# Designs tried in a protein design run: designed miniproteins, single chains, continued (4). Part 77

Each design is a single chain, and the fold is of that chain. pLDDT is the mean over its residues in the fold that is shown.

## One batch from the design tools (miniprotein)

Design m14828
Fold by ESMFold2-Fast:
Structure m14828 (fold): chain A 67 residues (1-67)
Amino acid sequence: MSQQEINEIAMEAAKKNGLTDSSDVNKVIEAAREAAEKNEPTLDEEKVKEIARKAAEEEAEKLAKEK
């Protein structure tokens, strides 16, 4: 999975939750990247994408609740 795909997934999750702060967006990107890297050696690429998207959405929702 490419870093560009991770960034796109994270940015979509951030946008959906109204996050515009660079710090919040970076946290969402970091969550997606960590989830992808952790699962890449053991899971199929499609499943890694699903996990990265879920991690990004969860982090974005968590940050949005704080707003």
Scores: mean pLDDT 76

Design m14829
Fold by ESMFold2-Fast:
Structure m14829 (fold): chain A 60 residues (1-60)
Amino acid sequence: KAKEQLETARKLGLSEKELAALELMGNEGITGSEAAERTGLSTETVEKAAREVNIALSEE
């Protein structure tokens, strides 16, 4: 599942920081807020990226 999320994120053109945040969430089970803090993104940006990837995976 983590590999599919990262491949979908790359296909959607997400940034390297957004990819890193999603990878941390998938591998370590951390929250979007914690992933945002670790990557220097806003929580809203990380949550938006996660929603876009989850929507794309649900449609595939």
Scores: mean pLDDT 75

Design m14830
Fold by ESMFold2-Fast:
Structure m14830 (fold): chain A 65 residues (1-65)
Amino acid sequence: SLEEVAAAIRLIGAGVEAGKPIKVEFKDGTIIATIEDISEEERKLFEREMERISKETGLKVELKV
């Protein structure tokens, strides 16, 4: 869906801004973002962005670190 594409673009952008490779997957109505070796501060910023995406799109988002 367009919502899934928009969410993926925002998640990829957040990973790029953090200077870390990010993997985005779609499984059973859930968007799974995998990012490794991030700081606690970066993780909190990422979690806030994911919460915003979830609220704006109605999609379930999951973070793997």
Scores: mean pLDDT 78

Design m14831
Fold by ESMFold2-Fast:
Structure m14831 (fold): chain A 73 residues (1-73)
Amino acid sequence: SNISKEEKLELLRQQARDLVERAEEETAKLDLTPEQRELVEGLVEKARELLEGGDPEELLKEILELQRKGAEA
């Protein structure tokens, strides 16, 4: 069955919010330098801006990239 554009966007936003929460939780567990923490906080802030007014697919890509980099820290 086809999902409406509005329903698809809402599902993507919910998934993006869950990913942002997870990224914040994982980042909080990392022993980051003040400089690294400021960088990550800036990226999370940008992701939240995209979630509210941007393309949720681009937001998901950004969050997944952040999680990948966090795992390598």
Scores: mean pLDDT 67

Design m14832
Fold by ESMFold2-Fast:
Structure m14832 (fold): chain A 95 residues (1-95)
Amino acid sequence: MEKLKKEIEKLIKELEEAKERLEEIIKETEDEEIKKFLKGLIEKLEEIIEKLKEAVEKKLPEEEIKKLIKESKEYLKGLKELLKEVEKLLEEKKK
């Protein structure tokens, strides 16, 4: 299914962009606890990206691919909300 492949490619790009933003925050922060936490989020992002790539390569059933897309989108949404909170916390510490 061409539509699902395009959706996965777009989702991988969004996940990779979120990973880059996490790496930028790690470079900007001096808080070792925040750095450790963000590194854990990067590892989870890498795992999700690999699962999505594997699903396409192994030609998993459509229902399994749809489930992975849904789970990955939910994780990305939660990550974006978490990034807003982390950026707010870092701004408060800079003041």
Scores: mean pLDDT 79

Design m14833
Fold by ESMFold2-Fast:
Structure m14833 (fold): chain A 59 residues (1-59)
Amino acid sequence: SAREKAVEMLMEKLGMSRENAEKLLEVIQEDPRLGKGLLMKNGGLSEEEAEEIVRLALA
């Protein structure tokens, strides 16, 4: 599913556990703009990577 792909990308790119990835996914779903900013500023992801994760989180 799109949700599972988003979780796997968070685990791979940020080195986080599945539990933490799922919690972050919930934050992204509640506030996608905040989530994108967190992925880029705190996670060090590119804008393209952050946008793809947000897109999958909202699908």
Scores: mean pLDDT 87

Design m14834
Fold by ESMFold2-Fast:
Structure m14834 (fold): chain A 78 residues (1-78)
Amino acid sequence: MKAEETIKKARKEIEDYYLYFGSGPVSEKEYELYEKAMEELKKAEELVPIDPEKAIELAEKVKKEFLEEMKKLNEELS
């Protein structure tokens, strides 16, 4: 349950950030980062019944990496 909640929260934060900074011209690179993050979160969901601690760790890592990469791209465009 906690792992599932962490994954849902990470997904929401990634989606909110993508929509917030994607309100201008969305580059193909930004879309690729978003798709990659969503794919990795699906892997985290698959880990929940096997290793919920690792699922939480993966979800947090995916969120952090996505936000950092998106910030770099948006600063380069601005």
Scores: mean pLDDT 76

Design m14835
Fold by ESMFold2-Fast:
Structure m14835 (fold): chain A 104 residues (1-104)
Amino acid sequence: KRKEADELVRKAREYLQKGDYEKAIEYANKAIELDPEHADAYLVRGEAYFKMGDYEKAKEDYEKAVKIVGKNNPLALFNLSKVYYKLGEYEKADEYFKLAMESM
């Protein structure tokens, strides 16, 4: 399961880098179906949603990734801070930004 999910996440990231956000989400969804605890799959899907302007879905995916990996992932915490800021949740944005800085 995990090795196959890792390969799907790699493809999702490739599509994300090419700007094909719909395919990035498709491959990330396949990875999550195989391994629901695959933090990188949620991070890449969340980033695709963020780039598409779907900040609520990006928030859900970043929250799930942080829940899986804990407070020691500054990238996930920083992305969560960014999405809270886009949603106007400034107090949470500041909270997660501070957590991200502490994790560096």
Scores: mean pLDDT 86

Design m14836
Fold by ESMFold2-Fast:
Structure m14836 (fold): chain A 68 residues (1-68)
Amino acid sequence: GGGNLPTSVLQSQLDLGTTEVSVVISSVEQAEKFVEDYPQIKKVILRGDDVTDEVVEAFRKRGIEVIV
């Protein structure tokens, strides 16, 4: 569609100045991909009732603080 690209808005929000973020992550693979795409993130606030210990551990293994 026309107008501003959603990717541009997301990149602006998740620039190098952004170290903390609230996200909905439902799998270990999504958690690992998120860390690879946004290595500047040091802290994640996990939202949703389906947060598993394995998702939390995936972030912690990457040195990221997790809030559930």
Scores: mean pLDDT 69

Design m14837
Fold by ESMFold2-Fast:
Structure m14837 (fold): chain A 96 residues (1-96)
Amino acid sequence: SKLEEAQRLLIEAQRALENGDYEKAVEYFEKAVKLAEEVNPDSPLVARAYILLGKAYKKLGDTEKAKEYFERAIEVAERSGDTDLVEEAKKLLEEL
């Protein structure tokens, strides 16, 4: 399913991020968010994928992209009612 593929890509992206392959991490996270959005654009999974994209862009030194994705994560997390993800994304945005 698209959801299972999105989850697999999110795991691969997280590994790439941990290994310092930030450009590869971005590629996997962007593919994961696209698939997750096709299933449910307001899901916590989409918000989580945006948080991870923001972290990857921050590691690449793209502060403007990092800010954009943390703000998108807040919007999706608020629509999904995931208060913990809202607070995580807000903290990451403040630390930027």
Scores: mean pLDDT 86

Design m14838
Fold by ESMFold2-Fast:
Structure m14838 (fold): chain A 62 residues (1-62)
Amino acid sequence: DEIREALEALVEATEKNDVAKQVGAALRLLALGVPPEKVLELLKAADAGDVEKVRELAEEVL
């Protein structure tokens, strides 16, 4: 599932504090049809470095 792959990429980018990869994963999620409001919540958690919150929000998107 392409959405799951993009979410896993976002989780890894959050763990590594890789802002460019976080943005790339978010753009991919938008391209795959994930609602902008959900992508924004994921990006806010990722920017905060909250890996647990990113994982929780990812399960809500799937």
Scores: mean pLDDT 84

Design m14839
Fold by ESMFold2-Fast:
Structure m14839 (fold): chain A 70 residues (1-70)
Amino acid sequence: MPSREELVEMLERIIKELEELKSKSKDPKLKEELDNMIKALKEAIRENKSLQEVQDILAENAEKIGKILE
């Protein structure tokens, strides 16, 4: 089981990658969904969300982004 510190470091890396992807994207809808995901992950860190809650946030936002790319 990852420690809280390991989970936070992982989420911070994911957030950074999503911010880079957002800056390179020209699709306004994709940018909006990436921004929503970034905000949700930052809030999950701030509110000490569990690993399961973080996984649920990632799954829901990944599905929304996937639908935009179709």
Scores: mean pLDDT 78

Design m14840
Fold by ESMFold2-Fast:
Structure m14840 (fold): chain A 81 residues (1-81)
Amino acid sequence: NEYLELLKKGIEYMLKGYDYFEKEDYEKAIEYFKKAIELLEKALELAKQANASEEDIRLIETNLELAKANLEYAEKKLKEK
């Protein structure tokens, strides 16, 4: 299932972003969170086109909002640096 593979990849990129964030490498954290957002937005588009379950759509939307929040926080940290 293509949208679930993109969801999985998006989560993996978000976790990589977290790892860089913990190392205070905010520039790389931002890069990985942006990649996660792109993958999760594509996952959401494909899930809607595939008439995916409400559960799958909710899971993708939740992870997308989390990735966006993490990006905003990392950008704020980079600006304070």
Scores: mean pLDDT 89

Design m14841
Fold by ESMFold2-Fast:
Structure m14841 (fold): chain A 63 residues (1-63)
Amino acid sequence: TEEGEKLAEEGKKLAKEGKYEEAARLLLQSAQISGGKLAGDAAREVGDEKLERAGVREAIRLL
């Protein structure tokens, strides 16, 4: 959805700024609205390793 896409893009932006916990929250919210693939793809593009420290990949996997 458009809302999910905006949340995923904002999450990517925050991750690029080094705000990984805030990015994780937005990506999880995107996953809840649009499903995990969109948020998962965004997490991969900005660096799974850093976002996994915030638990994003694990939380998206469980959604």
Scores: mean pLDDT 69

Design m14842
Fold by ESMFold2-Fast:
Structure m14842 (fold): chain A 55 residues (1-55)
Amino acid sequence: SPEIEKVREEFLKKAIEEAKKVMDETTDPDLFAQKLREIAEKYRKELEEAIEKVK
């Protein structure tokens, strides 16, 4: 549904922005990869909860 697609896009944009900030703040590729995975998992869970709310 259009509402779910819009929610997905909003969360994706926020996750990308947060990931870019981490990229600017750390030069350690291993630490960057770990933080990026944490961000992805956090937003994936929040997105699923947000989609449930739009039912």
Scores: mean pLDDT 78

Design m14843
Fold by ESMFold2-Fast:
Structure m14843 (fold): chain A 56 residues (1-56)
Amino acid sequence: MVAQEQQALDEKARELTEELRRNSNASHEEVIRMTAEALRELGDLWQRLLQARRAE
């Protein structure tokens, strides 16, 4: 079922937005690193969503 995976994506995106806001004063390198890690995690969750959809 895709609903749970979709919800996880939405939850993760919200958490990452809050984390970035909390670290708004971080160095440029830290911001870049956090953004790259966030994109990687979102990509993993998106892949899981696609796998769930393929399991029809």
Scores: mean pLDDT 71

Design m14844
Fold by ESMFold2-Fast:
Structure m14844 (fold): chain A 59 residues (1-59)
Amino acid sequence: APSAEERAAEIAKIRDALYQNYLLFGMPEEEARAYAEKHAEPLLDAKLLGRETARELGA
C-alpha cells in the first residue's frame, strides 16, 4: 500500500492539476482553489480504480 506521504503527494499533484484546469475553463481563482481542494482526494480514488481496471484489461 502507498504510504501516507505518497498519498499526500499524489493528492497535491491532482489538486494542482484540477486548479489549472478550472482556470483554463474560466473559473475564478478562489472558486478553482476551493473545488480543487474538495475534489482532489475523490478524484485520486477514482483514478486508482480506473488504473486497476485498465491493468486487469492488460492496458
Scores: mean pLDDT 73

Design m14845
Fold by ESMFold2-Fast:
Structure m14845 (fold): chain A 108 residues (1-108)
Amino acid sequence: SIVDELKELKQEFEKRMDELMAKVPASLRPRFEALKQRVLEALDELIKAVENGASKETIRELRDRVAGALSEMLDALRAAGVPDEVIHEFARLFAEFQNRLDEIIEKH
């Protein structure tokens, strides 16, 4: 089901995010753990809306909220002076995640 595919995508994203968080300087981790939590909360709201049969407009709004949270996190990483190599890894993960999320939503 779409819900099962989204839950699997969330689990893989969280795992890959945790691996990248280990590369963030220790002094910055609490701030970025909070931003990560905002992304996961936005994704959970999207999954719940899909599970509850929400309208296409509601799903689009919640999908845009996930995109916004990812964009905010990436901008915060750049502003905090995280090494460019680590920022590139986050950017690639976020792009891959968003492409896969859109494929799952468009399929249904």
Scores: mean pLDDT 87

Design m14846
Fold by ESMFold2-Fast:
Structure m14846 (fold): chain A 60 residues (1-60)
Amino acid sequence: MSPVEQALLRAYLEDPSAELTARELAERAGVSVATARRELNALVDKGGVRRVGDRYGVVP
């Protein structure tokens, strides 16, 4: 699991309704916003993550 996936999962475990921007997840994961955006969009394509506007959340 990537640092971005770990950051998103941690947010979900704290609040299942959590929706975070790529910037917020990048800061939590310690990666660039560009890296977070690429990884998050790949996860959306796989169906494990949903995108709502500029925010991302876990698909249960």
Scores: mean pLDDT 83

Design m14847
Fold by ESMFold2-Fast:
Parts: sequence; structure tokens; C-alpha cells
Structure m14847 (fold): chain A 55 residues (1-55)
Amino acid sequence: SPLEESIARFKAALATLDALIAANADNPELVAILNEQKARVEAILKKLEEEQKKL
């Protein structure tokens, strides 16, 4: 379903962001930006997973 595809895509995005944060641990300004992006992706994923539970 489009919802399952969206959830999978955002989970993949979180994995990529975690890898980028780890790779750039020596750059605190970039890590702060990546953590902000991660928080936004996590918020979207939470909403999508809540919608999936209603189906």
C-alpha cells in the first residue's frame, strides 16, 4: 500500500541520517542540522504508523 511504502521510505531515511550523524561526529554544527532533520522524519513516521494502526 502507499502507506506501507511511505513508512518503509522514512525508515530508510532515518537509517541514512543515523549513518551521516555517525560519519560526521567531529562536526557539531552539521550533527545539529542532521538531528533536526531526524526529529522531523521521526515525527512524520510516528503519524504514519498511528494511521496504519487504525486500518
Scores: mean pLDDT 87

Design m14848
Fold by ESMFold2-Fast:
Structure m14848 (fold): chain A 56 residues (1-56)
Amino acid sequence: SREKERKAALLETAANILRIAAEFESTLPLPDAEKIAKEDLEAAKELLEEAKKLRE
């Protein structure tokens, strides 16, 4: 459905934003920067899997 296609596209976009954020976070000289970056990457993977399910 159009609704599922739109939601999938939004989830893919959100995942890309999280990936970019994680790359930036990993360069910061802050405690827990690595942990935060890892959490954002894991969240991005979950969003991509949900988007994949919506497309099929």
Scores: mean pLDDT 84

Design m14849
Fold by ESMFold2-Fast:
Structure m14849 (fold): chain A 106 residues (1-106)
Amino acid sequence: GVTLSDASAPEGEAAELTGSGLPAAAKGVTAELVQDGRVVGSLSSGGHGGEGAGDLAVGLTSATTARIVIGPARREHEGTYRLIATADTDGTNVLDVGAGARFTVV
């Protein structure tokens, strides 16, 4: 399955969460930020839709790996992130839903 590493960063510094275990059929990846049990931000590789969660970027880094970039880190970026591997670039054909990883601003 898809996994993300927990991460932390000082306020104002860039951070990344690294994802691994993406299916070889993955053509895209969607990142979601969950706060208080709600999805407050969602971003797909090849497209941008990131109001609410601040400045996030997501993308494939290889056939089996991806990253979420947070920068600069702010308190509104704290929460549980997950990667969703997709067979498309718009996030509509889900292949695998990753486990959540915690991001904290220190």
Scores: mean pLDDT 77

Design m14850
Fold by ESMFold2-Fast:
Structure m14850 (fold): chain A 68 residues (1-68)
Amino acid sequence: ADLDFLRKLALAVRQLVAEHGPALRDMPVEEIVARIKELLGLDKPTPEEERILRSVARAIANAEAPPA
């Protein structure tokens, strides 16, 4: 994975949580991924970037409540 991508991703995640924190609980993982892509300006993510984004989006969704 590109270190620059991961650093930008970390900043985007922090911004997303700050702006949408409570609403993230109601967002599907696909929507969270889409919002991160918007913050990063990623029009065409690689398969690796897509997998990382999905993993991070799942972690964000679960951070507001433990798994049932």
Scores: mean pLDDT 72

Design m14852
Fold by ESMFold2-Fast:
Structure m14852 (fold): chain A 94 residues (1-94)
Amino acid sequence: GPMAQSLFQQLQQSRQAVQDATTGEEALAHLNRGEDLFEQLKSVTNDKELLRRAAEILRDAAMQVLKKAETLDQILRAIGRALRAIGEILDLEL
């Protein structure tokens, strides 16, 4: 529905914000917003294709945070979130 499409667009914007971030901290803040948007998306839709695409966006965003990570904490958070997003994708494929 319109709410799901709006949330998906906001999730795409959060991924772009991660890519545009100049620090690991800034990138991680945008990834946090992306995760919140994904949880909201899961609450308003059962569209497996849309949810899979959303999880792929989170995976890609987490990998971008990893590229910008400046601390061990940021590295571990980025890896953990990428693995969780991969798990969501696999659950939707099976």
Scores: mean pLDDT 88

Design m14853
Fold by ESMFold2-Fast:
Structure m14853 (fold): chain A 86 residues (1-86)
Amino acid sequence: MSLVQQVEELLKRAEEKIKNGDYEGALKLLKEALLLVQKIEDPEVRKEYAEKLLELAMELLKKAPKSLILEAIGLVLDSIGLILDS
């Protein structure tokens, strides 16, 4: 499976976790996706997936319980960093 296909699968699963109220599960999957997005060598492709990751991280931040807010903010900031570096 390509790196991009692994990222797509993780983002899809994270979105399903957010819809089902499993915010801890979503956070774990988005953190795994972030590590893989950082390994994408093509800056345009990396930016595209960093933007998708940012959208889901923002959705998680809006819905997350207080215990997860700081980690969700960290994901948002890391995703913005990847977009700006691309």
Scores: mean pLDDT 85

Design m14854
Fold by ESMFold2-Fast:
Structure m14854 (fold): chain A 61 residues (1-61)
Amino acid sequence: MSEEATKAAHEAAKEVLLERYPDDESVKDLSPEEAMELVAKDPEALNAALRRAHERVAELD
């Protein structure tokens, strides 16, 4: 499940950033790794991304 967990975390981080900064075109150009780094600097965004990633992985089991 490590690969699925990593992918879910990267996708969740990108989704959270796009929701918080919908008008920021630079967010769309961010790599998944850059999105994770940016989210890590915002405690609310990090918490939201981690929750989404865990929920996705838990549902897939």
Scores: mean pLDDT 73

Design m14855
Fold by ESMFold2-Fast:
Structure m14855 (fold): chain A 75 residues (1-75)
Amino acid sequence: MAEELLRKARELGREAIEALRNGDIDTAQRLFQEAVELYEEAMRIAKEEGDEKTFREVGEAFQELSREMSRILSS
């Protein structure tokens, strides 16, 4: 279900940010890639099922993760 994938992606994204803040670039990169893949799959499923609420939540979470990662990398 798209909601389960969204939940997992949010958790991985959080872990990626923490790894990046701790200087563990390799772990952060791996976790970020896993989170992105889950967000993309969740968005695809939500769109196919017509679940507009979950589709919006996935898009918002993905944008938040991307902005935070970019902010840390630009520091």
Scores: mean pLDDT 84

Design m14856
Fold by ESMFold2-Fast:
Structure m14856 (fold): chain A 73 residues (1-73)
Amino acid sequence: MEVAEELEKLAEEYKSKGQNLFADLLRKAARYVREGKGEEAARILTGLADYFEIQGQKEEAERFRRLAEKAAA
């Protein structure tokens, strides 16, 4: 699955859970990937990873760090 499609799918999952701010950030990251702005997408995803790490959600933080690496590649 292309990283932009993976981010769009994840945005719909967060929207379904009422997490509209996360959904909006994920849609923005997917748009940046499609525009060739992978570094900007990676910054958004790293910010989400840092947030989940502070919340003690280590698995979710690792997921977003992997997505950031894919976006930057």
Scores: mean pLDDT 85

Design m14857
Fold by ESMFold2-Fast:
Structure m14857 (fold): chain A 81 residues (1-81)
Amino acid sequence: MEEKLKKGKEILEKFKVDLKELKELAKKAKTKEELELLLEGTENGLKLLEKMKKEFPELSEEIEELEKEVKELKKEIEEKL
């Protein structure tokens, strides 16, 4: 169990880095094609977080906070389309 939790935390830390990068890309995106690619990224992120919540219920609160951030980012990108 300890090793599984460490792997889960590592995945979430990587996810946080990727989310920060995605937010920066969203600020710089100028074309519809760029925005559509970023939307796909947010959708894939939400699917990963849903799987993580089921596999690591101990991390559910942190995952739910990340889900909220991804949903807010998705809304911002959709508003630019």
Scores: mean pLDDT 83

Design m14858
Fold by ESMFold2-Fast:
Structure m14858 (fold): chain A 88 residues (1-88)
Amino acid sequence: SLLEALRQSRELGREVVRLMAEKAPPEIIEYLKKQGREDLIKLAEEVATLPSDEAAFAYLKEKGLTPSERATVLTLAAFLRLQREVEA
């Protein structure tokens, strides 16, 4: 059902936030892979390359994500951008 899908999406988002609080970005990626959510990892990589927040929001709007899935993608994209800045 839609409510069950929204609940699952919220639980995934909560786990991502928990992993972020623990400062473990590689574990976030591993968790999403275990949940079969490589689609969110790919979207985060694509969003991380976009030049602006407006471009990111427009891109994600076309994907039909739930609010929790969108938050997860934006959060992971922010980590990927930060990692690139540290490695540069």
Scores: mean pLDDT 72

Design m14859
Fold by ESMFold2-Fast:
Structure m14859 (fold): chain A 78 residues (1-78)
Amino acid sequence: VEKGMKLYEEGLELFKQGKYEEAAEKYEEAARIFKEEQRYDLAAEAYRNAGKAYLKLGKVEKATEYFNKAAAMRQKAE
């Protein structure tokens, strides 16, 4: 939980700085940790933010992949 939240915060800061590729990497790492901890709400949010970062990079197909991962986590979050 603690490690995942720290990575997520690092991703937010990188996104704010326009470092979208690095932000996406941090969000992906955070999402994996949240998923392992069954924190599906946070995993969904992290995957969604990774998708937004890839969208900023013009990587539409990869953004769609991460939005789909976020939707799957949202279904588990209940």
Scores: mean pLDDT 85

Design m14860
Fold by ESMFold2-Fast:
Structure m14860 (fold): chain A 62 residues (1-62)
Amino acid sequence: MSPKELLEQAGKAASEGNKKEAAKYVNEAAKAAGSEAEEVTEESSDEQISEAGGQAYNAYGE
């Protein structure tokens, strides 16, 4: 699965309020994109998950 697909799944999970799935997809996207984003969990704030997702997106898409 591409980093873009993982980020799309993370965004969908976040819009549904599913922090656990959003964090999982953000972590997978970050690893696939080679991002230095810190690993997030369902215990992470919405802001931390959004920051990690943004870092993964920047690493993949620039």
Scores: mean pLDDT 73

Design m14861
Fold by ESMFold2-Fast:
Structure m14861 (fold): chain A 60 residues (1-60)
Amino acid sequence: TVELAREIARELAEERGLSEEEKERVIELATQWAQMFPLASEADLRRLVEEAVEGVVRER
């Protein structure tokens, strides 16, 4: 789950063209969410990561 969350975060961050610093932050958030919500589905994690990535892109 944690490893999957990190992979989802990396893939989505790369697709949206995030910087290395932005990508690191999204990966860290995804890791924390996976640890806090061990029963979260892949779809739940993907949605949370997508919202985080979109937030970072909007703040540019």
Scores: mean pLDDT 77

Design m14862
Fold by ESMFold2-Fast:
Structure m14862 (fold): chain A 59 residues (1-59)
Amino acid sequence: SHHRADAAGTAAAIAAQSGDAAAGELAEKMGNIPKEEAINSTGPEGAREAALRAAEGAE
């Protein structure tokens, strides 16, 4: 799940950087992060926190 969490964090960070909703959708698919939560975490720290939360839930 670490690999999926890292990918989700990266996708969310890309969404934050580019404002791309598609990256938020990718974060949801790869990290089981709700789309709305991924979009709302458009800041780098918020994106990382969401990815870590997904990793903890995926154990």
Scores: mean pLDDT 57

Design m14863
Fold by ESMFold2-Fast:
Structure m14863 (fold): chain A 95 residues (1-95)
Amino acid sequence: PTAEQVADALRLMARVLVEGARALGSPVVEEGARRAAELLDRAAEAARAGDYAEASRLVARAMEVLVEAGREAGLEEEAVEIVSRAVAAMSEALA
């Protein structure tokens, strides 16, 4: 994939996280997804700049933020499922 395609895939991942969190109706998980999406936007900019190490670090942190928010809300399993769907969407976009 090109750097632009990786950046677009990361933005798709952010949208999937936010939409999944919204469907749960938990304010804690929605706030976690908002913070995770901000990290993924930063990861997309890092990827566009060719800094894939920073992009990977930010993606890992974004996933941690959402799972932690899910755990805090008692929805850890649902948060992990949202992360899995977002990763799958990103992987399909890069195929």
Scores: mean pLDDT 87

Design m14864
Fold by ESMFold2-Fast:
Structure m14864 (fold): chain A 57 residues (1-57)
Amino acid sequence: MDDKLKKLEDYYQKVYGLDKDTSRYLAKLVLTDPKKAEELLKKYEPVIKKREELKKL
């Protein structure tokens, strides 16, 4: 559990550019309430899309 939580926290911090507290919150949410985690991740999707747009340029 702890290793998985740490990997998820690191993933959200690096991929989404979120701060440590927000990344930890999302990591915990994925493990306890995946449906709510999906809703929050959709809010951060525009950040990733902006990064993808830069790759197309």
Scores: mean pLDDT 70

Design m14865
Fold by ESMFold2-Fast:
Structure m14865 (fold): chain A 85 residues (1-85)
Amino acid sequence: SRAEVEEEVRRLWEEAIRLLREAGVPEEDIRILEEAFELYLRGEKPSDELQAKVEEIYAALPPELIAKLEELERRAREEVDERLA
């Protein structure tokens, strides 16, 4: 169901926030990432400006952290695709 998919996606995002916080990512950057995530959950496209800021934040992250975040994103997309699409 959509509710089960949304719950799993939120759980994966909470895991991502924990990793970002543990890595010392600035709170301002985490808020930008949270804004983009909430738009995604609402089915809304982020603005080009917001997307550019997200990309800048990711570019500044350590490669090891980026790999973990990309794995969480992959799992979230698979959950949406397999159960909702």
Scores: mean pLDDT 77

